Designed miniproteins, single chains, continued (3). Designs and how they scored, part 35

Each design is a single chain, and the fold is of that chain. pLDDT is the mean over its residues in the fold that is shown.

## One batch from the design tools (miniprotein)

Design m9189
Fold by ESMFold2-Fast:
Structure m9189 (fold): chain A 85 residues (1-85)
Amino acid sequence: TEAVENLANAGGYVRKAIALSTNEEARKKAEEYAKKASEAGSKGDVKGAAEYLIKAAKVILEESDNEEARKEAEKAIEYAKKALE
């Protein structure tokens, strides 16, 4: 479905944001939320998965020292919000 495609895109952007971040603490927190998103998604909880991906992306936005990581995190939030529609 379109919601599942938006969720997959959001997950991809979260992974890119984490990979670009040099702040190890932010990476660990974002990875924990991304893991919870994967667990929710595996149970068919699209809403829970999207909400956890938004939390992961917000960690990068708040704690990242890298502008490109923040840009990818913003895209993740955009796609996760589309999955919640």
Scores: mean pLDDT 84

Design m9190
Fold by ESMFold2-Fast:
Structure m9190 (fold): chain A 130 residues (1-130)
Amino acid sequence: MQETIDTLQKIIHRLDAIESLLQGVIKLIESGDTSPDVKDLILNALGAILSLNEQSIKLVQQANISDSDKSQLLALLNRGIALNEELADGIRNGSLSRDELLAKANEALAVTQQARDLVLQVLQKLQAQS
């Protein structure tokens, strides 16, 4: 039980970091600054988000939680990765408008918050059993 609690706490910390990075990305996109320096800041943040999502997937796969909770978390994290890749491509190629970039970034933030809420629910259930 304690090992599973520790794993879920590690996932929450990674999701909190992803949320902070996505909020930063949203602010940079909202600025309307399309300079190379701002694009590089966004792409670096998206690279960090991708790494944190991949780490979270590995932790979820190793967690001793229900198949239903595991399946839901993996679906949310994989959707986050897909949105991150679409954002990175849109920034690199200039193929997405500012409004399209904001829509995808806000969806990625919502998906991250949903994953965090689900991990918290699982953690609370396990802590109530200890």
Scores: mean pLDDT 90

Design m9191
Fold by ESMFold2-Fast:
Structure m9191 (fold): chain A 93 residues (1-93)
Amino acid sequence: SLEERAAELEARAAALPEGSEERAQALYNLGLAYFELGRYEEAAAAFDAAVAEDPDSPITPGALLNRAHALKQLGREEEARADYERARALALA
């Protein structure tokens, strides 16, 4: 289930080395799972953590776009807009 996947990804992210690509990927997938569960604050935090682990990662534009969606669900419109603009700029580079 999605709940089981979120719990697994929480445990994996906690066990992986800080600053690793593997932890960035786990945090990104955790953000997706939280978003599908409607846990938008936790989703936004997980996407933020994924970007922080490896800012140069190919997942970064997707993480920013998905964080923007979570922030929009929370009514944080200006922060969501900044993330959309950054994601677009990175995707067009």
Scores: mean pLDDT 87

Design m9192
Fold by ESMFold2-Fast:
Structure m9192 (fold): chain A 76 residues (1-76)
Amino acid sequence: KKEVQENILKSVEEGKETLIENFLSSKKIDINEFEEILKVIKENIVELAGLSEEDIEKLEKIFEEIIEEIKKKLKE
């Protein structure tokens, strides 16, 4: 179980740059819609993987970093 949780967190971290690039390239989804999509994904991962409080905090941090990077690039 812990190995699955760690693999999910690692996959999200490794996919962070790809998610940012895909959002910026899409031009179809605004930032608020993307934040809602990430929220749904987070809730599903937490439920399916049975994440600990510490792992949930790590996952939230990764999603916050994704949103912050997108916001920075949109301002430039």
Scores: mean pLDDT 72

Design m9193
Fold by ESMFold2-Fast:
Structure m9193 (fold): chain A 57 residues (1-57)
Amino acid sequence: ETVTLKIHLSRVEDGAVVEERTYTVTVAKPTSADELPGFSEQMAAQIRAQRAADAAA
């Protein structure tokens, strides 16, 4: 099974919110503690990829 997460990030500069983004990531649902490292890695990789694509656009 998979889990879909919506992650809302706000960028603040000089006390003002200058950017708000929502990232959607879909990762394999961990069913045991042994799967948590893989879950965290997939989540981080998808967020990194979306942020890199956003920065490049």
Scores: mean pLDDT 74

Design m9194
Fold by ESMFold2-Fast:
Structure m9194 (fold): chain A 57 residues (1-57)
Amino acid sequence: MNVADIIRAYFAGELSRDEAADRLSEILGIDRSTAARSLDRLEADPELRERVIAWSE
């Protein structure tokens, strides 16, 4: 899975928050808390979410 796939799966309810944060942490080389905060930001900002998904493909 790439970053876009993980974000899509999380917002579709296919991945738990913990699972999505773990996968993003592994792919991006960041810590889980940073990954979880990134998901929080994307939840609050749907336009940013779409842009991040597009840029991650």
Scores: mean pLDDT 81

Design m9195
Fold by ESMFold2-Fast:
Structure m9195 (fold): chain A 87 residues (1-87)
Amino acid sequence: SIALVGVLVDGDEEAAERMLALVREALAAGHEVVAVVVTDGSELARRTAAELEALGARVVVVEADLSDPEAAEEAALKAGKEALEEL
């Protein structure tokens, strides 16, 4: 069994549904999953994070300015690394 990290940047319902499907499959295969949700505080991100947690994933919510892609990417990478180090 391995720990898998998935990163979702908020703003797209299709991306959220895709992540939920991938996390469900990874958990069904017996992997541990860390899900990083990068958001500007949207309702969609809150619901997606709650659904990911309900599936059994470890969820990390990172608040970032989505109009700055470099800052959002840096925040996601940092959060994913820190979550992996705590496993």
Scores: mean pLDDT 74

Design m9196
Fold by ESMFold2-Fast:
Structure m9196 (fold): chain A 82 residues (1-82)
Amino acid sequence: MKKEIEEKAKEAKEKLETDVQGILNDESLQLTPEQKQRLRDALAAAIAKIEEAVKEGTKEALEKAVRDAVGLLVDTVKEILS
């Protein structure tokens, strides 16, 4: 079970990093340095939530942390693009 939680957490983190990198590399969005930094900070906070859930060691904690992490990034992207 612990290994499955760690593997799912790794997959979730890699997906968030890939999605955020795609946004950061999208020159058509014309993001300012400040907007790019906000998105990087949000990614770091999202990753930290997932890592904390791994320490707790339950599937429920991980699933909640992934939802909270995705929500944080979606909200940050919406604020940046507004």
Scores: mean pLDDT 83

Design m9197
Fold by ESMFold2-Fast:
Structure m9197 (fold): chain A 89 residues (1-89)
Amino acid sequence: SLQEEIDTLLALAEIYLAVTKITLKNNPDLPEEVRKKLEETIKFGEEVIAQLEELSKNPTEENLQQARKLFDELRKKVSELDKAIEKAK
């Protein structure tokens, strides 16, 4: 259902945010520019989750399409962050 698809994207976004927060906490020796990217990604993830929570309240095809776009933006930002972290090690 549309509801299940939006709720799945919300759950995955929450997992991405949790992992990013754990990474920031457990890696104090990362370069300042990478730690700043982690903090910016956390803030963006919180904004995406808030928007996905609102979209989940009214599961339409349009809101599912918007949820997918928001999730794709978060996934791309997390991927870019992961590459920056690996280069810093």
Scores: mean pLDDT 88

Design m9198
Fold by ESMFold2-Fast:
Structure m9198 (fold): chain A 106 residues (1-106)
Amino acid sequence: EAEKLIAEGDYEEALRILTREAESPDPERRIRAIELMVELAKRNPSLRPEAIRALTRVAETDPDPEVRLAAARAAVILSKDSDQEEVSHMVGLAIRAIGDLIDSEL
């Protein structure tokens, strides 16, 4: 499991596994992968750009608006000290996902 690899310090392998888990048919597993990508990037800042790219892809492409919102929030958290245009893009994706949830009888 990716959590074990993170605990053991195998961050690159953990990120690779989490990127695949973000494509799981189970939305709960995809959200868990997003949460673990944030934890991984906080423990190893050198992988933060790779984690942000993976989270951005999920935020743009996931069919579930809750998963897209989780990915956009995660990307914003990791991008705090990064390019403002990228942060604005992530915030825009989060707002759109919230809109989809409201329109879906949230």
Scores: mean pLDDT 77

Design m9199
Fold by ESMFold2-Fast:
Structure m9199 (fold): chain A 89 residues (1-89)
Amino acid sequence: MEEKIKEMIEIAREKNDKELEKELNEALEYVKNNEPSETAQVHIEVLYYLMKGDYEKAEELLIEAYEKKVGAPREEVRAQIDKFLKELE
């Protein structure tokens, strides 16, 4: 988990995305001080694949997590992912 977040921080730095770097450092501090829940682990994994450019894998993981764990409908989750992906382009 920590290694994935560190890789994501490096990618954010390379892209000069200071806001994303800040959010990732907050996530790293959270993971160091707390054992991440299944939901938090999935969210970190989703963001990791998004930053690596594996959008299909990220979408699949987020939809599964939200349907099964959070109870959000698949259509709502897809709309949120599409918005997020457009911001990364």
Scores: mean pLDDT 71

Design m9200
Fold by ESMFold2-Fast:
Structure m9200 (fold): chain A 60 residues (1-60)
Amino acid sequence: SDFKARFYEAAARSSKQMAEDLKKMGARSDPETAEKYNKMAEDLEAQAARNAAEAARIAA
């Protein structure tokens, strides 16, 4: 269970970092491309939240 919790923690961290990178790319892009990157970042943030919640559930 410890390995599984750490796996979900790492997955959450990775998704959160990718979302941050996409937001930065969006900020330097045209409005249409920015909207696309922001949507992808939102999806990754939601995935990170789910992975973090699963890690917490396993660790409890």
Scores: mean pLDDT 87

Design m9201
Fold by ESMFold2-Fast:
Structure m9201 (fold): chain A 90 residues (1-90)
Amino acid sequence: AALGAANDRLTALLGRAIEAARAGDVAGLRATLDEIVAFLETELGARVERREERRGDRLVFTLRVTHEAAPGSRYGGPQTLEIELEVRLA
């Protein structure tokens, strides 16, 4: 099913983002987050707010994902998921 394939793709992308963060690969993390945002917006119709903030020796990435359910959807109103990833810079 399309939903199953989408879940598998998102899981793979999140795994890549986590591995990039663990490796301190800021460029790889940014590229993977670009793919996650594009996937969520184009394939799932979600609204994504992306933030990048430096906190001392850390770089923090935040994705706030909101899916606005269609009128009459069994899921009701907007649903929100927040994902935060941290990279140590030194």
Scores: mean pLDDT 76

Design m9202
Fold by ESMFold2-Fast:
Structure m9202 (fold): chain A 80 residues (1-80)
Amino acid sequence: MSADETVTLFIQRLSSADSQQLKQAQEAVKAYENGDFKKATELVKKLALSLGVPQEALDKLDKQSIESMVSGAKLILKKR
């Protein structure tokens, strides 16, 4: 799976996420906005895994892909 496919899958599945997964998304976005990129990365990867994104795809993500996932999560949360 490419990085772009991984980001797309994450955003698609997050759009139908339960309340607990949305809380995890809020925590990841908050960590990123506070400048804690390490924590944001850990939280985003954990959330993506819970949404069914394979671990092997997550291990190949670069910083730009993680930032895209956080931005996508922020947009989804803004609609709630």
Scores: mean pLDDT 82

Design m9203
Fold by ESMFold2-Fast:
Formats: C-alpha cells, sequence, structure tokens
Structure m9203 (fold): chain A 94 residues (1-94)
C-alpha cells in the first residue's frame, strides 16, 4: 500500500505563521514525498514539499492572513511506487 497521513496538527505561532506537523503509516524504509497545500478564499496554493523516510514530518508556514480560515492538505507519495495515499486535511482559523 499507499502511505497514510495521520496525526495532522497545526500550531499557530503568530498572526501570520504556523507549524504544520504530521505522521504517516505505510511500508517501512520508504522515501515519501509530502506536498503541502493551503486552500483559502477559493484558491489552492502549494506551500512546500518534504521528502523523508522519517515517520514524522513538519513544515513551517509563513504569510498567513490574520482572521482567515485555511484548509491545509498534506498529500503523501511513495517515491518507489508513485502511489498516493488518502490526503490528510485540517481546517483552522488564524
Amino acid sequence: GAPIIYNLQVQILDANSALIRWAWRGAPGRRIRFDVYAQHDGRTQLLGQRITNDRNAQLPIRGLQPGATYQFTVRAIDLATGLQGRPGQITITI
């Protein structure tokens, strides 16, 4: 199988920034690419990517709008197989 995101959390750091943290389940020893997106006001933006074989990953996010509601999505792709798991999603208001 495809990698599965879990324990997706967002820590608000200030009015314009947050730390997104997550873990993943799947076959051991795999290199996984995580693509992190934000959806706000009908727009989707790629915020960044992480490639790791660690079970835990994080991405600091800057440029958030105070008072805005964001849906963050983390997509996980197994680089050996190209398989994508169910995305992790979390909605927060800054």
Scores: mean pLDDT 86

Design m9204
Fold by ESMFold2-Fast:
Structure m9204 (fold): chain A 109 residues (1-109)
Amino acid sequence: DVEEAEARLEASYEAAMEKYKDNPEDQKVIELLKRGVLVGIEAARLIEEGKEEEARQLAIEAALLLGEEIAKYKKTPGIEDLIKESRELAEKEKPSEEARKKAREIIKK
């Protein structure tokens, strides 16, 4: 299932990038959304290994990083408040260094 999901993600990503080839900002958001799905796939693998807490910490850190990157290209009302709330949640939950490193590697900040 994971291998099928990754293949479908790649095909969808390529189709979306071609569809929005004349919209560089939309292409950047599509690339970031693909990275978000890759985080979801990694979290699913951690859950299958019985590492639900690690998957949760990865998701929290990755959501913050992804939100901050998307905000550079989409000036949607309220996005700054969501980023602030995500940052406060990440600070409260104190994700491990391993979770933070993995989130950075997938989001590629």
Scores: mean pLDDT 78

Design m9205
Fold by ESMFold2-Fast:
Structure m9205 (fold): chain A 69 residues (1-69)
Amino acid sequence: MEELVNKILEETEKEVQRLRDARQRAIDAVKADPVTAGAIPETQRFLDAQIERVREEGKKKAEELAKKL
């Protein structure tokens, strides 16, 4: 497999991990604030949607590049 395809997959995985870490920190921050604690489900759904979008987009880019090989 081309190094470029592997790089895209690795960058996508790193971005997904970065978003998962940011999601956990955001949830922890929301839990720590009594005013925003009720927004945990909404915050989680928003961030999970962002993670899924990044994962899907990275997979599409890798597939497109692989087709050129």
Scores: mean pLDDT 74

Design m9206
Fold by ESMFold2-Fast:
Structure m9206 (fold): chain A 98 residues (1-98)
Amino acid sequence: MEKKEELIKALEEALELAKKEKVSQDVIDLIEAAIEYAKKGDFEGAINFLELVLTAPNLSDKLKAKIYYAIGLAYELLGDYAKAKEYFAKAKELGYTE
């Protein structure tokens, strides 16, 4: 799978989890915006929306882990491997399973 397709899949999985956990519509809208920006190749825009998701109260560790993983993939696509490693570590600490 190409990295961009992997990012989009990770974001779609995060969106499905957010809907299942009945998170606020504002959070769902931010994840949907991140998907659209990722599809356009605007990975910095996608990261900005995902960082806003992480400011929301009452997110589950499972959802946060998926969001951190998606941010890590977006940083890899930007060539920022140091930031990618940081966010993958955060996802793993919250129990992210690949």
Scores: mean pLDDT 87

Design m9207
Fold by ESMFold2-Fast:
Structure m9207 (fold): chain A 110 residues (1-110)
Amino acid sequence: SEDLVISAAKGVIEELEKIIEFYKEFAAKEPELKELLEKTIEKIKELQKKLEENIKNKDVEGIIKTIEEAVKLEAELLEKLKELKADQKFIDFIATTLDLLRDVLEYLKK
């Protein structure tokens, strides 16, 4: 239902805000990752804005597409952090949030 998709999108916005706060904390502790994390934060903020607009417009297809973009962004970041041998707790955090976003997306596409 449309209401269920909108509710899920609001939950994703809240989760993306938690991700931003975590990335800010990590960027402060890991100078070599700062530029990558700051660029990723700005992209996440753009995705939050897109989700807010899609919710206002009741654009179900737009909501799904924006969550797909969030999944892609987080997956690309996860692979880059593995290549850079980033802290395992950070890798685990991103893997967990990526799985959550994928589960939401699969539920909405059924």
Scores: mean pLDDT 87

Design m9208
Fold by ESMFold2-Fast:
Structure m9208 (fold): chain A 98 residues (1-98)
Amino acid sequence: MVIARLKVDKDARYAAELIRLYDGSGGVSVEAVGENELVLRAPSLLGALNAAETLENFGIGVEGVVTLPDGTEIDIHSKEALELKKKELEEEGDLEII
């Protein structure tokens, strides 16, 4: 389980609803903790990054960090996040960012 703290440039409740609506796995839990701040719990780093990508796909600016189970913090826009996302996908096909 990973924990992400995300800041959004739109209403946090709206952003949380988008994440819930597009979490097809049901493994992600999200709560608005402020007008522009979310706390997200996901089963994997990929799950957390996919939630952030969902917000960006809807035109919501998002920034924040994902805390891994070992305490490592990874910025969602970092090269490390991109490489880990790619590794977890194990080249399962073309990455389509919509």
Scores: mean pLDDT 76

Design m9209
Fold by ESMFold2-Fast:
Structure m9209 (fold): chain A 98 residues (1-98)
Amino acid sequence: SEIDKLLEEVEKKIKEIEKLAKEAQKAIKAGDWDKAKELVEKIKKKLDEANKLIQKLYDLAKKNNASKEVRQRIIFLEARVTVLEMLKWAMEKELEKK
């Protein structure tokens, strides 16, 4: 279904963001501020994309009277994105204190 494809797309984007976040944290720890800043900007862009897809998933779930299981999957994806946003904010704060 369209919902299943979007769920897979959001999951893929979350995994890409998690990989970038790990690389950004490594760059921060190494004192590579330029690389860390570039990676954080990439994370920011991908988080915006993930949030737009999650909004589309909620709209489609409402329109199609999606099952409780599908709605719960969307909530879990949103929670994972929120954790990544908090990590991004923490990294930005650390980069500003250099």
Scores: mean pLDDT 88

Design m9210
Fold by ESMFold2-Fast:
Structure m9210 (fold): chain A 71 residues (1-71)
Amino acid sequence: GKSLREVEDELVEELGISRSVARKGLNSYAISIFQGKSEDDALKSFRDTLLDQGMSREKADKAVELVRKGL
């Protein structure tokens, strides 16, 4: 798997997600993992954070797939 930094860079470069939004999403993912939640719950927290930042569902779903494959 890739590091969180490498996944952050791919979200910015491949999907055009702003670095601040990518970091907020990945922080939500990391917090969920530290709380002992499943990877699917962590990815849901990531996705919910992107939607809260105004991202479309279609783009957020592509971001989730990129994170799932990268980590």
Scores: mean pLDDT 87

Design m9211
Fold by ESMFold2-Fast:
Structure m9211 (fold): chain A 60 residues (1-60)
Amino acid sequence: SAEELIEETRAKIAANAGKWSELQKELIKMMEGNAEDKVVITSEEELKRYLKIAEAGGEV
């Protein structure tokens, strides 16, 4: 479920506290928006990619 993905993602981001505070905000916003189209983040590189898209004014 989306809630499980959010919890897992929060745990991963907590391990990178300070580096990931902005990414954490954007990622949670993405996952809460559409429960059917889950985004599974498997790497730091993917998190940064999604943040850049959000910052550029595109859809997250």
Scores: mean pLDDT 54

Design m9212
Fold by ESMFold2-Fast:
Structure m9212 (fold): chain A 70 residues (1-70)
Amino acid sequence: MELSGLELLVKVAEDQRKNNGKFDGELVVQANRLLGAPEEFIKAVEELAKKNNGLISREQLRELREKFGG
């Protein structure tokens, strides 16, 4: 489970390099679900990605982690 989540995170990092430093929202959602992130955090990631053509910046992810993760 966690190992597969790490593989998804690696794929997200590779896509970030291709997408001018932004993360693919669907891959971030999949990776965080696999790692057991709170559903509210996952929904917030999904909503932000929809507003940004499916991409999320590092700063946006940090803000969401602070809000829902502590």
Scores: mean pLDDT 68

Design m9213
Fold by ESMFold2-Fast:
Structure m9213 (fold): chain A 65 residues (1-65)
Amino acid sequence: SHDEMVENFLYTMREAIAAARSSEQLQTILAGADRALDKLIKEHGIPQEKADAVRAEVEALIAAK
């Protein structure tokens, strides 16, 4: 389901952000997240609103690091 795809994506993002040790690594993770979310929208039909909410959560996790 779309919800499972989002949950799996967020799990992966949380792990990557937690493991990051530099601002450069965090920027790379955010760029990768943008590409992956774009792919989820285009290939799997995830609603834009849901993708936007997930992207905002990833940004908040990075800002809290």
Scores: mean pLDDT 86

Design m9214
Fold by ESMFold2-Fast:
Structure m9214 (fold): chain A 79 residues (1-79)
Amino acid sequence: MKEAEEAALEGLKKVYEIVKENKEKIEEALKTPEGQKLAQEADKLAQEAAEALKAGASAEEIRKLMEKVIELVKKLAEL
C-alpha cells in the first residue's frame, strides 16, 4: 500500500510541475473544446487512480494510470 501511495504522490508531483511551468498555456487551452476534452479525460483517469488506490491496487497499476494523466496534461500544455 505505501508503494502505491508513493506512486500516486510521484504522479501528482509531476502533474503539478507541468501545470506550474505551463500555467498560461493550460489556461488558454482550457478555453478551447479540445483542451476541455483533454482536461475531462485527465480528471476521469485521476479519479480512476484514486479509486484504484482505495481498492488496494498495486504500485504498478497506479503508475500506469498516473502516466496516462501526465500524458494528457502534457498534451493540454502543448495545445
Scores: mean pLDDT 83

Design m9215
Fold by ESMFold2-Fast:
Structure m9215 (fold): chain A 68 residues (1-68)
Amino acid sequence: SLDDLLAEMERLYREALTRHDPDEVEARVARVARESGERAVAEGLSLDEATRLLYERLIAELRALLAA
């Protein structure tokens, strides 16, 4: 569900903030949010589809950051 994706994203975001510079974390979040928003508009996604895309992309980015 979207609530499950949000919970996982928030967990990873909190973990990233404990291991990395907050400015680096926020820069990555802002970039992913912008790119996901641009894609959602280009593809004509519904709000639920756009929200799912955003959460999935943020989860992937935060996991990549934590693996580095």
Scores: mean pLDDT 89

Design m9216
Fold by ESMFold2-Fast:
Structure m9216 (fold): chain A 68 residues (1-68)
Amino acid sequence: GKGKELAEELYKTSKDEAVQLGAISAIDALENASKEKAIEAFEKALKETKDPKKQKAGKVALEILKSG
């Protein structure tokens, strides 16, 4: 779907490691879970991490999943 296409583009074109991590994580989640379960999992992970790179990656993944 549109979210997966956006994630693949961000993974290929971004030079930011956190954005690439977020994009690949969103792709993996969309292939292995429903969108709703993927969103819940990333929201939980974001609450548990204090690493700025992981927080940015999780926010990118959530934005991709919520965008459609």
Scores: mean pLDDT 77

Design m9217
Fold by ESMFold2-Fast:
Structure m9217 (fold): chain A 55 residues (1-55)
Amino acid sequence: MPPVVTGTGKVVYSREEARADFVAAMEKELGIEVNSEKELMEAMRKAVEEENRLR
C-alpha cells in the first residue's frame, strides 16, 4: 500500500496503522479514554452524523 499522511501528520502504510492513529487522535482531541477501537469509531461516527445533521 502506498504511504498516506493522516490528519495528524503521521505516515501510515496499512489500514490497521491508520485506524490506530485515528483512535489516538480522537482520544486526545475528545479528551476521552475508550476500551476498544470499535467503541471509539462508533462514538466518532455518531458525533460526525450529528454535526452533519445540525449543519
Scores: mean pLDDT 65

Design m9218
Fold by ESMFold2-Fast:
Structure m9218 (fold): chain A 81 residues (1-81)
Amino acid sequence: MVDVHFLVVDGEILVLAQTDSEPVRVRVYQDGQLVGEVSLRPGETGIIRAPAPPPGQRTVVQVELTTPSRTIRLPPHVFEM
C-alpha cells in the first residue's frame, strides 16, 4: 500500500509518501510542471517540497505514483492562501 499526505509548513507544501510492501516512484507536479521525484524501496518514506502560494493566490499539486503493477494519478489537490 502507498500512502500520501500533504502538509503546509513555513511557506512550503510537503508531499509525504510512504510505501509498505512495494517499490514506488513518486512524481509531484505543481501547476503542470514537475517539481520533484523520488524512488522509494519497500518500507521507505519520502518527502517532496514545493512552495506554498502567496496570499490571495492558489496552486494545484498533482501526484503520480508508479508501482510495478500500476500507475496511479491522485486527484489534483488545490492549495489556497
Scores: mean pLDDT 83

Design m9219
Fold by ESMFold2-Fast:
Structure m9219 (fold): chain A 60 residues (1-60)
Amino acid sequence: SAAEREAQRKAELAKREEEARLRGIKNYVDLVEFYKKQGRPLSESQKKLLEEAKAELEKG
């Protein structure tokens, strides 16, 4: 049906958006690694985001 076709198109767009978001998360992990190499201590927010980012990349 037209409604199901619309839902599928929206789902595909959402998946592409999600892929772009996951790529951004991976980039953040690289940034945090750079900070660690500079001897900069990670904030609690950065530590939490790093753990969440790694967990999310592991799943998707």
Scores: mean pLDDT 78

Design m9220
Fold by ESMFold2-Fast:
Structure m9220 (fold): chain A 72 residues (1-72)
Amino acid sequence: SSMKRERALGAAKGAALSAAGRALYEGKEEGEYKSQSGNTIAVGYGRGKEGEGIGQDGDEIAKAKATVDDVP
């Protein structure tokens, strides 16, 4: 069903985005950081907040999302 496929895709996107966020912010402590462009980043890894606050700005988030969107 369409709904089941949408859920599976959403879960896969979430997992890939979380992995990209961990790679981008490896070694960073949990907290809020200011990006070079002035955006606020919230980082929470290993505590059920994986993937939240990924990227330093919209471009980084969009790039990570575009990479996930290329997965069949």
Scores: mean pLDDT 46

Design m9221
Fold by ESMFold2-Fast:
Structure m9221 (fold): chain A 96 residues (1-96)
Amino acid sequence: SLMDKVKAYLDEISKKFNIPQSVIDQVLATLQRFKFTDLKRALIRAFEEIAKLMGAEDSDFVYYARLYFEEAMGELSEEELKEMIEESLEKIYKRL
């Protein structure tokens, strides 16, 4: 299912960036409530929720990254979008 794919990706992100399981659980609960039908939109929202819960209050960076992902998602593969999300999270993580 779509949510199984999102969960698998969030588990990978959790391991790569040492994100607490409580943060991942909160993101998943939020995404399940919105009942996404599009995987890329769910991944973009997951990025926003992770950044917010990590205390990354670089609102401008997160805001512009989200706008870029939303604009480009029709042209990006799922794999390309995942890579760009990871690059953005790495930039956020380096500030923590």
Scores: mean pLDDT 79

Design m9222
Fold by ESMFold2-Fast:
Formats: sequence, structure tokens, C-alpha cells
Structure m9222 (fold): chain A 87 residues (1-87)
Amino acid sequence: MSLEELLEELERLVEELLPLLSEKDQAKIRAGLKALREAFEAGDRERVITLATGIAIDVRVLLEKKAPELARRVEEVAAEIVRRLRA
């Protein structure tokens, strides 16, 4: 899976989780996801790492009890993005 495909998978998983969140938390996570895409397109590796990690933490904190399997998948995909950018 390419780095772009990993980013698309992260975006897809997060969109599936959004309906489980309050409107305020949906807006926050959508803003983070937009910033992540912009950082990726700009080639800002350090910002992509920071934003992907932040999204994974927010998803875990808000959704680990409501959707543990999807929250775990978000963490796995974000960790793989970080691993590839650090390699």
C-alpha cells in the first residue's frame, strides 16, 4: 500500500466514525483531516506525522468504547503512515 493509499484509508475510516461524535468533535476532527491532507500535498513530512498522530489520539479518546475495532484500525493506519515517513 502506497503512502497516498494509507492516507485515503485513514480518511475513509475517520469518515465512518464521524456520525458517532458530537457536532463539535466532528468539526474538530474534520479540520484535522483537512490539515493532514494539505500537509501531505505540501510534502511536509513532520506536520503529516504530528497530524496523523493527533487524529489517532483523538479517535482513541473519543471512540475506543463506542467503536473499538474502527478506532484500533485508525491507530494502525496512522502508525503505518508515521513509520513510512520516518523510514
Scores: mean pLDDT 86

Design m9223
Fold by ESMFold2-Fast:
Structure m9223 (fold): chain A 88 residues (1-88)
Amino acid sequence: MDLVETGKKAAEEGNYDTAQFYAGILEGEVRADPKNAIAWLNLGEIYFLMGKYEKAVRYYQQSIRASQNDPVLRQRALENLRKAQEKL
């Protein structure tokens, strides 16, 4: 369950191959369960830390769609979406 923190740390440290490996695991999770709003959010955060802002925007948008019953998570995804859009 700490694969998200490992992926984010790798992205922050410039270990993009490792970051992309863990992002790939989360991409598998959202393909199996597209309503997993947390996994979409974590994907966006990893790609944001890698400087892949267009991909981060798309994943944050999916997190917003998946978080209809979680206003706190939706608010976090909206804030992260705005930050990613500012980088484009």
Scores: mean pLDDT 85

